# Designed miniproteins, single chains, continued (4): the designs that were tried, part 79

Each design is a single chain, and the fold is of that chain. pLDDT is the mean over its residues in the fold that is shown.

## One batch from the design tools (miniprotein)

Design m14724
Fold by ESMFold2-Fast:
Structure m14724 (fold): chain A 95 residues (1-95)
Amino acid sequence: SPVEEAKKRLEEIVEEFKEEAEKLSNEELKEELIKRIEELKEKTLKAIEEIYNDESLTEEQKKAKIELVVESSEGLARMLLWVAKVEEEKLKKEE
């Protein structure tokens, strides 16, 4: 099922970025990043369900749109991690 494959891929993405967040030395930035990643997961799961239940779309269109939503979520998670790392580096330079 495209939905089950997408959910599995999303779980893998979430786990990867949570593991990267755990490497941050600043606890506040770590907690905020993990929270944002979990919020992103919930929004992405909702989007997958809305696409799957859209009767106006063909099966091929549903698969393509679900794949794009998952890839977009990976890109957003990567951006969130980058921002957190930059903010941590700035805080270290101000000490």
Scores: mean pLDDT 87

Design m14725
Fold by ESMFold2-Fast:
Structure m14725 (fold): chain A 62 residues (1-62)
Amino acid sequence: LEELKREAERAQRMADAARDAAAFLQESTNGKEAEEASQLAAEYQRRADELTAEYRRLLAES
């Protein structure tokens, strides 16, 4: 459970960092790097949401 919580927090930090990187890349390049960073941010955000929901569910079932 504690590891799952830490993974959720890490995923959220990665989502925030990738979103920041996408914004900077969009200003310097309108191409593939900005798109990839945006996709990565979305993926980490989904994972953070899923891990948080799973952590809460497992905690309730424990």
Scores: mean pLDDT 79

Design m14726
Fold by ESMFold2-Fast:
Structure m14726 (fold): chain A 61 residues (1-61)
Amino acid sequence: DREERVERLRAEIADDPALQATFDGLLKKAEEAGSKELYDKAIENVEITLELRRRRAAAAG
């Protein structure tokens, strides 16, 4: 489930190198720390960013 979310997000942020770098960094830190909270935060932050972008893109046409 988390793995599937990460894979989906990686595909969706392929056009944003800065967000990719941030996401990868946060996921690596979470994995090294064994912190589910940091992992979930990384996923949620990217998901929220992409949702806002999708809403804007849909409105723009």
Scores: mean pLDDT 79

Design m14727
Fold by ESMFold2-Fast:
Structure m14727 (fold): chain A 85 residues (1-85)
Amino acid sequence: MLSLEEIRELTELLNKLIEALKNKDEEKALEILEKLEEKAPPKYHEKLEELRKLIEEKKYEEALKVVIEIETELGIEELKNIILG
């Protein structure tokens, strides 16, 4: 299970990515995605690879949906950490 500190760091990066995608800023979105790929556990690797492809294809609305899915999973992990940790 991710620590609360790790969840916080990933959530901050995801929020920055959401803003970059809303602005259609491919360069900034890819920079943030690289940081997410470095920090995220293997569990998220498949969704992060999907995000990279969507961003490179300029499918920003589809990319936003994937970011929301990852953020939802992190929110569930944060709640589990608070309840069980």
Scores: mean pLDDT 82

Design m14728
Fold by ESMFold2-Fast:
Structure m14728 (fold): chain A 91 residues (1-91)
Amino acid sequence: MKEKLKEIVIELSKLAKKQIEEGNNEEIKEEMQKLLDEIKELLGPEVAKKIADKIVESIVNKKSEKELARELAEILGLDEEVIKEILEELE
């Protein structure tokens, strides 16, 4: 579970950065939706909605990849050690 959630956070953060850099891209949105569906299956629809809402907010506000990754990991209840690993992967 922990490793799977870590990978999902990293991938979602990278996809959000690509969407900010490349503009409104339908393929990126489809990839994000697939990852959100995995979160919904693992943690339920309320958590998936919070993650989706945070991604949209971060894209609109053009937040950094690391800022989004930290916020997503916190919503998912990941501990500080896992958050550090995610941030190191994004460097």
Scores: mean pLDDT 82

Design m14729
Fold by ESMFold2-Fast:
Structure m14729 (fold): chain A 78 residues (1-78)
Amino acid sequence: MKALEEIKRIIEELYEKMKNTPDPQERVALYRAAAEEISRIAEEHPLDAEEEKELAEVMSKLVPIIRETQAQMAAARA
């Protein structure tokens, strides 16, 4: 199986889980768990330049929800 396809699935599942999780601390925990899993897969199956480009495109979907989570975490500390 292609490592990139498994990583894409993890990112899509992360996006859905974060989108349905209002607690910013839980979102951070979900993100960290996914990042660890992706790191393990990438260590076993290094991505080529074309696969890295596809991964960056999929990762761009997470940017708005990550920014929202960071803002919520900052507000909770203030």
Scores: mean pLDDT 78

Design m14730
Fold by ESMFold2-Fast:
Structure m14730 (fold): chain A 95 residues (1-95)
Amino acid sequence: LQSDADEAIRTIRLLVENMKKSKDKNSQKRLYGQMRDTLRLFRTRLSQHLPQSEVDEIYEKLLEILDKLIKAIEEGDFKKADEYLKELEKLIREA
């Protein structure tokens, strides 16, 4: 699971940096979709090691943080975005 967590974190970091550089809504929507895909893959891997109720709770929290992160990027609040990114990474590592 640690290697799965590290892979998800690396992927999300790259997508977040690309979204910060993006100036158009279509690119941001595609990058958001890729972040959601990354979290869905991580959820699937968690399901092999944890009870479904725990997986669902973790996944719901990950999506909540991701939505806050995306909102911060859209508002140009990159400091707040970095705070949410760290929160997201911590939850992925603790899973």
Scores: mean pLDDT 85

Design m14731
Fold by ESMFold2-Fast:
Structure m14731 (fold): chain A 93 residues (1-93)
Amino acid sequence: AIKTKTYEVNNDYDKAEEVINEAIKNNQMVTVDFEASNPIVRVEVNEDPSIPASGRMVDETRATVTFRPDDEEDARKAAEDLRPDFLEVQAKL
């Protein structure tokens, strides 16, 4: 069974970093939601590492990125469809 946990981080970079570091430790997939006015909105952690990495713009001000933390190839693929401003936010995580 796939278990998904969603964390509302409300632009709290310390909280987002803590959630992502825990996901790295547990080899879990992470989905991060970005907004232009609130760069880190949500972090979703999934226990199924087989979920494909992906990145997309939801609209002009929002993006969703799914990747396995500490996997450079997954992070690269997820970032390909993001705007430079959202890539800068992702790099700070």
Scores: mean pLDDT 58

Design m14732
Fold by ESMFold2-Fast:
Structure m14732 (fold): chain A 62 residues (1-62)
Amino acid sequence: MVSPEDMLKGAKEAVKQNVEHYRTYGDEDSLLGAEAMAKVAERLTGLKEVGEEVKKFFEEEL
């Protein structure tokens, strides 16, 4: 089982790196990958609150 804390840390790092890659290279696939991390985190943890936190982090990083 993936812990909510470990998933949240990993998802936020992935969002940050993908948003940075998008800003540097204009790679839209990286932006889509960052946006998708909220749903991935929710599904892997089974916790809607983890998905919402990742989505908020993504919106703040843009």
Scores: mean pLDDT 80

Design m14733
Fold by ESMFold2-Fast:
Structure m14733 (fold): chain A 98 residues (1-98)
Amino acid sequence: MEVVEWTEEFEAELEAELARLMAASDPETRADLERIRERMLNNPLEKEELLERIRRLAKELGLAEDNVAAALASADALGGRGYAMLLALLEILLERKK
């Protein structure tokens, strides 16, 4: 199985794709994508802290354990950047649910 390595080149390509998605999105979705991008690029948290926060928010959102496991596996392929992205997404979902 091929693992996607997080390199500076991959980061630049991902930023270009995120910018394209933002340009095609409504203002609310654009703000959410920018928040995800910012958290992903400037994450100050260690992997263990990210995992703890992800599990806590997923539980608050009532997400099925199998879905959380699949999301974590996908995030793990991107390393700490993936976990930071997933955490930001879960924070946005929790805010919108309230």
Scores: mean pLDDT 68

Design m14734
Fold by ESMFold2-Fast:
Structure m14734 (fold): chain A 59 residues (1-59)
Amino acid sequence: SSEYEELKARLEAQRESEIEDLAGGFVRLGWPEPLARKFAEVIVREAVKFDLEAAERKA
């Protein structure tokens, strides 16, 4: 549905923003930008999985 597509686009945009913010933090600590971005992507992805697993364990 169009509603699902809009929600998906918004969630992807939010994740991109989160990745950029986190990557910026790593770059400020002296990390190379490409490496900082890759680590930020992994961290954001794992954080979502941890939240889902925590919700499942409480159920």
Scores: mean pLDDT 76

Design m14735
Fold by ESMFold2-Fast:
Parts: structure tokens; sequence; C-alpha cells
Structure m14735 (fold): chain A 83 residues (1-83)
């Protein structure tokens, strides 16, 4: 169904975003820039899911991105404390 196709597309885009974030973290990119881009891009995925009535997908995307944002914040704090 078209809804199953959209769910698959959203999951694939989310997975690519997560992989890109992990790569940028390994490359030492700015934590604030990574966080801002992650929030902006995940918010667009949430909007697409919500507009399609996929509230379960919207909640999953929001939950996974919130957890990742909190981890990035923790990494920044840890580096500041180790300096």
Amino acid sequence: SSMEELRRQLREELRRLEEEVEKRLREGADYRDIQAELIARSSRLIDRADEAGLTDMAREIASRMTSRVLRIIGLEIDEELEA
C-alpha cells in the first residue's frame, strides 16, 4: 500500500540521517551544528509522518531523535569536563 511505502521511505531516511550523524561525530564535527541539523531534518520527517496520519511513525522518529540529541549533549559536556 502507499502508506506502507511511505513508512518504508521514512524509516530509510531516518536510518540515513542517523548514519550521517554518527559519521559526523566520528569526524569531530561541531556538536552544536550536528544537533541543529539532526533536529531540523527529524522535524521535517515528523511533519511528513503526521500529515499522512502516521502518528506511530511520528512518535518513533521523535523518540529516536530525542535520545540521540541527549547523547550528543552528553558527549559535549563530557569533552568540556575532560578539558
Scores: mean pLDDT 88

Design m14736
Fold by ESMFold2-Fast:
Structure m14736 (fold): chain A 75 residues (1-75)
Amino acid sequence: GAEVARLQQLGLTQGMLEDLAATLQQAFPAQPSHGTLVGFVRMYAQGKGLALSADDAEYLAQKVEVVMQRLALAA
């Protein structure tokens, strides 16, 4: 779908988002704010040598937030 295509355009995979979400879930006892997630997404992308626009960072933060919510429900 369009979402999978956008991740591929950014040089990312669903597994990479799941790994980041799992790391943040372990680091934070409660769900971080959206702004905090945007910050971590930008840091993660920088570590991978990826340049993100503000819109891309917002999109990825939203995806990470959804994955973290799913992990919290499974715990």
Scores: mean pLDDT 77

Design m14737
Fold by ESMFold2-Fast:
Structure m14737 (fold): chain A 88 residues (1-88)
Amino acid sequence: SAATLGRILAHELARTLEEWRALGVASEEQERLLREMRELAHSVTDAAALIEAGRLVGQAHRAALEGDGERATRLLREALAVLREAAA
């Protein structure tokens, strides 16, 4: 269900933020984007949007671990845009 997908995404976003902080790779903008997406994940009922946002967050996580913070930020901005459109 969309509610289950939203909870999974919110949990993954929280875990990603904690991991990035622990690794010292989290910028202020990245932390803000992750927090905003977590709030939206609880309210979005579009399963396709939640799946797509999750995919983009996964790609952002890989980019951050590879040291590509700019690509990570761009992918997080794309994920947030998907969730914002679905929440409207």
Scores: mean pLDDT 87

Design m14738
Fold by ESMFold2-Fast:
Structure m14738 (fold): chain A 72 residues (1-72)
Amino acid sequence: DKEEAIRQLEKAIEHLEKGDVVAAIRYAGQAKRLAKDNPEVVEQIDLAIEHLGQGDIEKAKEQLEKALEILK
């Protein structure tokens, strides 16, 4: 469901802005599952999760915002 994937990505970005990386990863993972039929979106979310694992919050946020724009 595209609309639900958008909502989960928006929640992931919101939680990153609040400094809640654990919640952001959970919401990004839900968005990835919901957007599984869109490989470009999945790729951006995977890159975001990789950047979060490296502590690069700003790069992760940029990748999540790119995924959101592709879905909109």
Scores: mean pLDDT 85

Design m14739
Fold by ESMFold2-Fast:
Structure m14739 (fold): chain A 76 residues (1-76)
Amino acid sequence: SRESLAEQFRLVPARVIVRRDGEVVLDKEFNDVSPATIPLVTGTYVAVAPKGTYEVTVEWVEDGEPRRERFTAVVE
């Protein structure tokens, strides 16, 4: 639908908090991230990170509503 297409290309501020083995190792705000690409941005970060178990929390605002997603990744 046109709504889904427009959402895919919209850029929103997003905050990414990354924890490695329970400790915060990244806390950054991005001002130009599409909600559809947030998992890809997260995956790119952990792909070059040191070995560990990572918990990534992404917070953004979409259409005035706060959103949050959490991902877990293991880097070997």
Scores: mean pLDDT 64

Design m14740
Fold by ESMFold2-Fast:
Structure m14740 (fold): chain A 65 residues (1-65)
Amino acid sequence: MKKAEEAKERILRMAETLGVKVEIEFEGGEIILEIHDEDEITASMLLIAAAVTARVEGLKGVRIR
């Protein structure tokens, strides 16, 4: 469904803005993130933003790989 694609695009844009490299998969209605972190605070900010995006798009949530 388009919601998963829209969520992925939004999260990728957020990661680009924060200067963080990420990989995104979808499994069982969840977003799976692989964050290549330089800093734990930046990674945590991206995770929170991704969780909010998943909530808004009606997905089950976000998980770190």
Scores: mean pLDDT 74

Design m14741
Fold by ESMFold2-Fast:
Structure m14741 (fold): chain A 94 residues (1-94)
Amino acid sequence: SFAKSEEEREELLRKKKRFDELLARLEAGDASAVLELAAEFIEASLKERGREEEGRKAAEMIRAGASVAELEPLLEPELLAVVRSAHAMVEEMR
């Protein structure tokens, strides 16, 4: 499944780029979508890793304001870093 693996990587990179672009917008004071877009990124990332149900669960938890500790059993360190960044950004904008 070389073609599928390439397509999954491209999709993940596209999601990451969208998240990085959102971080630039958050410097302008737009905090309203940060958790929603972080949830979308995590859900897509886990789906591409064959963990679609865990991704859906994690995304729902992120949208509900779950802590990093609550997500630790479900997410790899690099994905937890995305959640930490989103929480820090929202908190700084309060």
Scores: mean pLDDT 76

Design m14742
Fold by ESMFold2-Fast:
Structure m14742 (fold): chain A 94 residues (1-94)
Amino acid sequence: VEEALKHLDEAIKYLKEALEKTTNPQARKYIEEALKHVEEAKKLVEKGDYETAIQHLRKAIFYLKKALEIEPNPLIEKALDHVKKALRIVEESL
């Protein structure tokens, strides 16, 4: 699971950078929701609660896709890639 945690840390980094650069209020709201879910998923992975972590990672993906529909953002695209990689690893751990 260390590899999944590494991907979640990268996603958090990119989402925080995206928030600093994003001015659109709707995009900011979706990025904030995604960040919240990624941070919760990280805590759950650290505790070994993979099933609940998967639900939070799926919510993060949903909100990141919504943010990208509002404005293209390479930082959000990088965060989305890392969240998807973490999700795959956590699902394989079930």
Scores: mean pLDDT 90

Design m14743
Fold by ESMFold2-Fast:
Structure m14743 (fold): chain A 96 residues (1-96)
Amino acid sequence: MKEKIEERLKSIHPLARQRLDELAAQGKKIRDELGEKDPVRAFIEEVRLGLRAMGLVLASKYAESEEEVQAWIDRLDAILEKNRPKEEELIKRWEE
């Protein structure tokens, strides 16, 4: 099972792989900076990064060109940024 996952990761488009590595670094930063100060916020941000990573893996499998992979990356970033105000409202309601 682990060998199949590692072999699959090797077949991911280079742009998607680079973005996955960036997301892993961002996840570490969230844990280091927010984990003790706001564990609920840290958890939600990590879940968001995990969903983005899954989207990139799927995009890299179905995209036919570098331009399509980059378009998927840009689309995912735009969707997450657009939804941030709604997520902030939900977090506030959950903390009340």
Scores: mean pLDDT 69

Design m14744
Fold by ESMFold2-Fast:
Structure m14744 (fold): chain A 77 residues (1-77)
Amino acid sequence: SSSIVQAAVDAVISWLENTSWEAKLYEVTPALQAELDAIAAARSPEEAQRAAVRLLNLAMHLGVDGAVVIEALRALP
């Protein structure tokens, strides 16, 4: 639901505001897309937030710009 997605987005934004990111241009990998799909398909706020945390952790390790991650999350239905 939109409320679950919004909770996940808010958790992601809150974490990014407290984390230093290196800006890099990057294409969304299949792994990142899988976590975005998991957020959209989540049946609970806890499930959505866990997927969002996994997405951010993966993006950080891959050097993806946090702004790109936020934009992708906001584009979810």
Scores: mean pLDDT 61

Design m14745
Fold by ESMFold2-Fast:
Structure m14745 (fold): chain A 83 residues (1-83)
Amino acid sequence: VDKEALIKALKEAFEKLKPLLSDWQYKRVKELIDKAIKALEEGNLEEFKRYLSDILLIVRMFGTPEAVKIAEEFEEKVFEILK
């Protein structure tokens, strides 16, 4: 698994999402991104996938259409790296 590519994808997605998130969404998504990166650094792909799912859920339920599009593009990129 290309851990460096996954961490880069997470950081790039978060930078794109930052201006589109409310203060509450920003804080919660940042917490989950930080946990996802830590899980990858520890080699725990199951925990990474769990945090990824939580990030996507928050954006899909509470985000703008633009934020949802960014999250979906990010999910596709993650699945490409994991193949």
Scores: mean pLDDT 82

Design m14746
Fold by ESMFold2-Fast:
Structure m14746 (fold): chain A 71 residues (1-71)
Amino acid sequence: MEEAQKAYDEAVKELLEMAMKLRKAGKTEEATRLYSKYLAQIKEAALKGDSDAVRAIAEQAREEAEEILKE
């Protein structure tokens, strides 16, 4: 339980930082969409106690954010 909570807190913080980076790049709509989409998935995985899924979802969000930044 404590590991899943820590993974959740770290993933949410990382997701917020990615969204802020996208907003600074002028990708405000993409930032909002990325944040809401992956926050919902991270919350669901954390409720199931699946810290590995939380980390995998956070990694997928990072990959999508980097792809948007290349456009």
Scores: mean pLDDT 82

Design m14747
Fold by ESMFold2-Fast:
Structure m14747 (fold): chain A 91 residues (1-91)
Amino acid sequence: PLVLSEEELKEIEELIERESEETAKLIEENREGVIKELEEAIEENRDTNPDSAELAERLLEIARESKSVEEMKEALKKLAREIFEKRLARS
């Protein structure tokens, strides 16, 4: 598995925080458009790229179910950490 320094782990956590906040704001600005794009991505990728379809399904749930930008940010942070942990385990 990949071994990361404390500095690298801190940079990744800061990146997750910033990206999740900006993504939540972006989704909230065009929620219906994002939902449509995610639904299309799921259908297009279901058989050819199941990892992308799974990610799109998780993002779709977050976009549909989140009641505030703060709730959406926290859900996105959790998803980003799960993806990062999964990728580290594969290495």
Scores: mean pLDDT 79

Design m14748
Fold by ESMFold2-Fast:
Structure m14748 (fold): chain A 82 residues (1-82)
Amino acid sequence: SQLEQDKKKLEEIIKLNDLIQKGLLELESIYDQYLAQENDNDKREQLEALYQKYAEKIKKAKTEEEIKEILEEFKKEAQAIL
């Protein structure tokens, strides 16, 4: 029925929003860990800029797979700065 289809779509939206919030918390945790280990101010500024860039990417993600890929890409780019 149409109501069952609408319910499934709403459940998918709620699930995606939950995954985005969890992804943002995980990104913040990773960022905080890297920032706590780095004493160079220029690298810290680069990490902050990278964090902001990746937070925006997670907010715009449409699938769980995209969020996971964004988090892995952040780790790779952050490791290149460190």
Scores: mean pLDDT 87

Design m14749
Fold by ESMFold2-Fast:
Structure m14749 (fold): chain A 69 residues (1-69)
Amino acid sequence: KVDELVREILEKSALATAAAVKLSVAKRLGDEEEAKKAEEELERLQREIDRLLEELAKLDPARAAAFAG
């Protein structure tokens, strides 16, 4: 299960990076609607990552600490 949690954290981190890029592009273009959607998606992904990190910390605190730095 630890390996599965790590994989999910990495996958969601990649999605969060993509959402951050979309947010940056939307802001540059002045597209407030797309910027808002990208911001909401990024915030949701960040909350999911935090939850997964808490689960990882319960199972493997040392590995969770590596992601927290």
Scores: mean pLDDT 81

Design m14750
Fold by ESMFold2-Fast:
Structure m14750 (fold): chain A 97 residues (1-97)
Amino acid sequence: SYIEELKKREEEIADFIEKLLREAAEKLKSEEVTKERLLEEAIKIIKKFEEHLGRPLDELDKEVLRKALLNFLYNELGVPYEEAEKIVEEALKEVVP
């Protein structure tokens, strides 16, 4: 099923995504967090992830990144949900149009 495939992909890349999110959180901790800065960091995370894979992002990769970034912005950083969704979609569109 799609859900089982998504879960397996999440498990395979969890450590690397967590590392990227932790690095982004440390950078943002000492600065005034603007929407522009959140978008910039989200784009960097997606690009670093694509570089790590050594291949173009597929639809499962995009969904895992969407879920992880949305959780990071909304639950970890306290960004309003609608704003977090907009940042994530714009970041994905910028890297993978």
Scores: mean pLDDT 82

Design m14751
Fold by ESMFold2-Fast:
Structure m14751 (fold): chain A 68 residues (1-68)
Amino acid sequence: MPPLEEQVERIKEAVRELSKVASPEFVRAFAEHEARQLAEEALKAGVPEEKVREAVEDLLRFAEEQIA
């Protein structure tokens, strides 16, 4: 698995680009889907649960900021 920080940055970049062309509803759904997949993969890779929670919260907050 790539480092958690690199995966978070990749998803943030995708969310930022999608926010320019997609509906807020789609951007939110995309961020929730990507955060869920990242959390599942990170937990399976042995990343601490607290680190995974922080990453998910960061991604979801970022998405809401992009569509506000």
Scores: mean pLDDT 85

Design m14752
Fold by ESMFold2-Fast:
Structure m14752 (fold): chain A 109 residues (1-109)
Amino acid sequence: SEEVSRATGEAIRAVGEGVDMELETRRTLERAERARESGDPEAIAQAARELDRQYRRAVEQRERLRRLAEEYAKFSREAALGAENAYRIADEQARELAERRRELERLLG
């Protein structure tokens, strides 16, 4: 059906967007670790701001994927499962970004 094909296509696209977000998150976390190691307050403050920006993106993607999983469940369990798996990845990334930001903020206080 058209509904199943459309839902499957959206789920595949959401997974692809998740891969790009995962790569950006990893790079952001790597920069934050280097800033932490440097002990430079300006670098740490900049890294904390970048972690916050990436966190907001991860939260927005998580909310979008939650809604998509609920909508897809009406048409295709497979498409819904794809969105749900992408949601879990986005949730894990948001959690890690928030934790690293709190660690850097403690170094600035």
Scores: mean pLDDT 82

Design m14753
Fold by ESMFold2-Fast:
Formats: sequence, structure tokens, C-alpha cells
Structure m14753 (fold): chain A 92 residues (1-92)
Amino acid sequence: DAAAVDAAVRALAREQLEAGLAGMGRSLADLSEAQIQASVDALADFIRERALHESSEEALRRLLADPPSPEAARMAALLLAIRRGTAPPTLT
């Protein structure tokens, strides 16, 4: 489901933004709603771009089979879902 994949990508992007801000001693409360939305959109686009430009689907499947962390497993699964979701309908 494309909508479910998009929602998952945006949720991951927001989570990464929160973690990055926390590393700097900051939080989402330090940003305006417009800044949060723009940052989440930029991170979501970056995640989608990485999914399209990953050098190998094999590398993503290998990472998912033996992930160094639960976050890495979620990232690999989302990148694979994005790649499959952006495939031509004839490839399904």
C-alpha cells in the first residue's frame, strides 16, 4: 500500500529529526510547525531517493536478514518497500 509506505517513511523521517535535535540538546518544540514540516519532507525525500539510488537490492535484503539494530531493519524494510512500490505496474 503506497499510502502506508509514505506514512511509514514520514514517521521514520520525524523520528530521525527528533533524534538529531536531541543530539544537539534540542527538541521539536524548538521549531515552528512550518520548519518541522519542511524538515520531515526533506528527510522523507532523502529516504525515498536513497531507496531509488541504492547500489543493490541484494545489499538491502542482506541488511534486513542480519540487521545491526531494529532501526536498521526498519530502514532496510522501508527502502525495499519504496523500491518495489515505485516499480512499474507491469513488474509488480
Scores: mean pLDDT 67

Design m14754
Fold by ESMFold2-Fast:
Structure m14754 (fold): chain A 62 residues (1-62)
Amino acid sequence: TTKTVNRTKEVKKEKVDAPKDSFSFDSSTERLSDHHSRSVNRHVRTTSTEKVTTTTTVDLTV
C-alpha cells in the first residue's frame, strides 16, 4: 500500500514531465475542457433566448 502511493505520485509527475505524453494528454484535456465550456456557454445562451422569447411574446400579445 505505502509503495503504491509513492508510485502513483511518481507516475503523475513523470507524466507531466513527458513532453511526448503531453501531446496525447493535451488532446484528452482539450476534449473534456471543451465539452464543459461548451455546456456552460450553451446553458447561458438558452437562458438568454428564453428571456427574449418571453418578452417578445408579451409584446405580440398586445
Scores: mean pLDDT 47

Design m14755
Fold by ESMFold2-Fast:
Structure m14755 (fold): chain A 58 residues (1-58)
Amino acid sequence: MEKLREVVKSAPKNEDGSIDFLAALDLAEKAGLLKRNSRGEPTLDDVLEVGEIIEELE
């Protein structure tokens, strides 16, 4: 299974049962799964990919 998808699935849930988007991003960053630009910042594409995985899982 893709590491990013598994990390997102392991993120804590919001009170409404949805995946916590900010926690999922933090976990993916800590796991080294987010692409970084030359300044060490996560790319917008990676942020959007995490959001798409959350939508797909719900």
Scores: mean pLDDT 72

Design m14756
Fold by ESMFold2-Fast:
Structure m14756 (fold): chain A 77 residues (1-77)
Amino acid sequence: DAAARARQRAAATLLAAQLLLEGKSPEEAKETVTRVLVQAGVPEEEAREIAEEAVRFTLEHGPEAARAAAEATLGAL
């Protein structure tokens, strides 16, 4: 389901942005996002990939811009 996957990626990015804004390290953010996705039913390997992508995107664009992009995606779904 493309919509479910888009929601998972957007939610991961939103969480990563929030954690980095709170002063968490990129490693702590990856760990937390991975754990949340696994608890939501995402397989661990896929969850780690999504978490890494979300944290990388947030570091490349900045947490505020990443949060806004994730919120826009979730609002469009």
Scores: mean pLDDT 84

Design m14757
Fold by ESMFold2-Fast:
Structure m14757 (fold): chain A 72 residues (1-72)
Amino acid sequence: SDSIIAEAGRIGRELAELALRAGDEELKRLAVQAGVKAAVTQDPAYVERLREALRAAREGDLERARELLKTI
């Protein structure tokens, strides 16, 4: 679905931008990889994990965000 591709891309980009501001190169790499995989597979479970990772990152829990992205 085009909407799933758009959502995965948006969340992945927001996570990568947040990682750049935080200086977290691992989070940036994981965000790009997970966002691409979610968009290509269009798996709603991966998109939901991207949303959870973005929420954790916005709350300052970068370690939790990395752990969530590793499960995609």
Scores: mean pLDDT 86

Design m14758
Fold by ESMFold2-Fast:
Parts: C-alpha cells; sequence; structure tokens
Structure m14758 (fold): chain A 81 residues (1-81)
C-alpha cells in the first residue's frame, strides 16, 4: 500500500546517501511498482510509466544513481496524487 511505498522511498534515499546505488535502484524500483499498484488513476499511472521507462534506460547505461532518483520521483508522484 501507500505506507509500504513511502517506507521503500525512504530506504532507497538512505541507500543513495550510502553510495549503494544498485541497491538503491532495486529498492526504488520496488517503491515505484508498489505505489503504482496502490492507484487506479490512469493519468498518474501514465506519468509513472514515463518515469519507469526513463529509469530503465538510465539503468541500462549503468547510471544507477540517476535511475534510482527517477524511480523515487515516480513513486512520490503517485503518492502525492
Amino acid sequence: GRDQAQALIERAKELLKEGRYEEAFQTAKEALFTAMDSTDDKEVILKAIGLLLRGIGLALEGRYEEAAQTFIEGAQLVLDS
């Protein structure tokens, strides 16, 4: 639910502060999917999908810090809607 997504966002931010970028990426990805699963707002889901695709593209380039930040942004966008 929303509380679980928020806890995952906080954990991903902690991992980013520790320089644990690949772990931050995995946790932030879980946060985004958990947040998206908590809403039926189609416009919010479409915006989140855009950030999901961007984050995946960054991760494919090995840019895990930026990918994690993008997924956190997406998860927070869903929770703030």
Scores: mean pLDDT 87

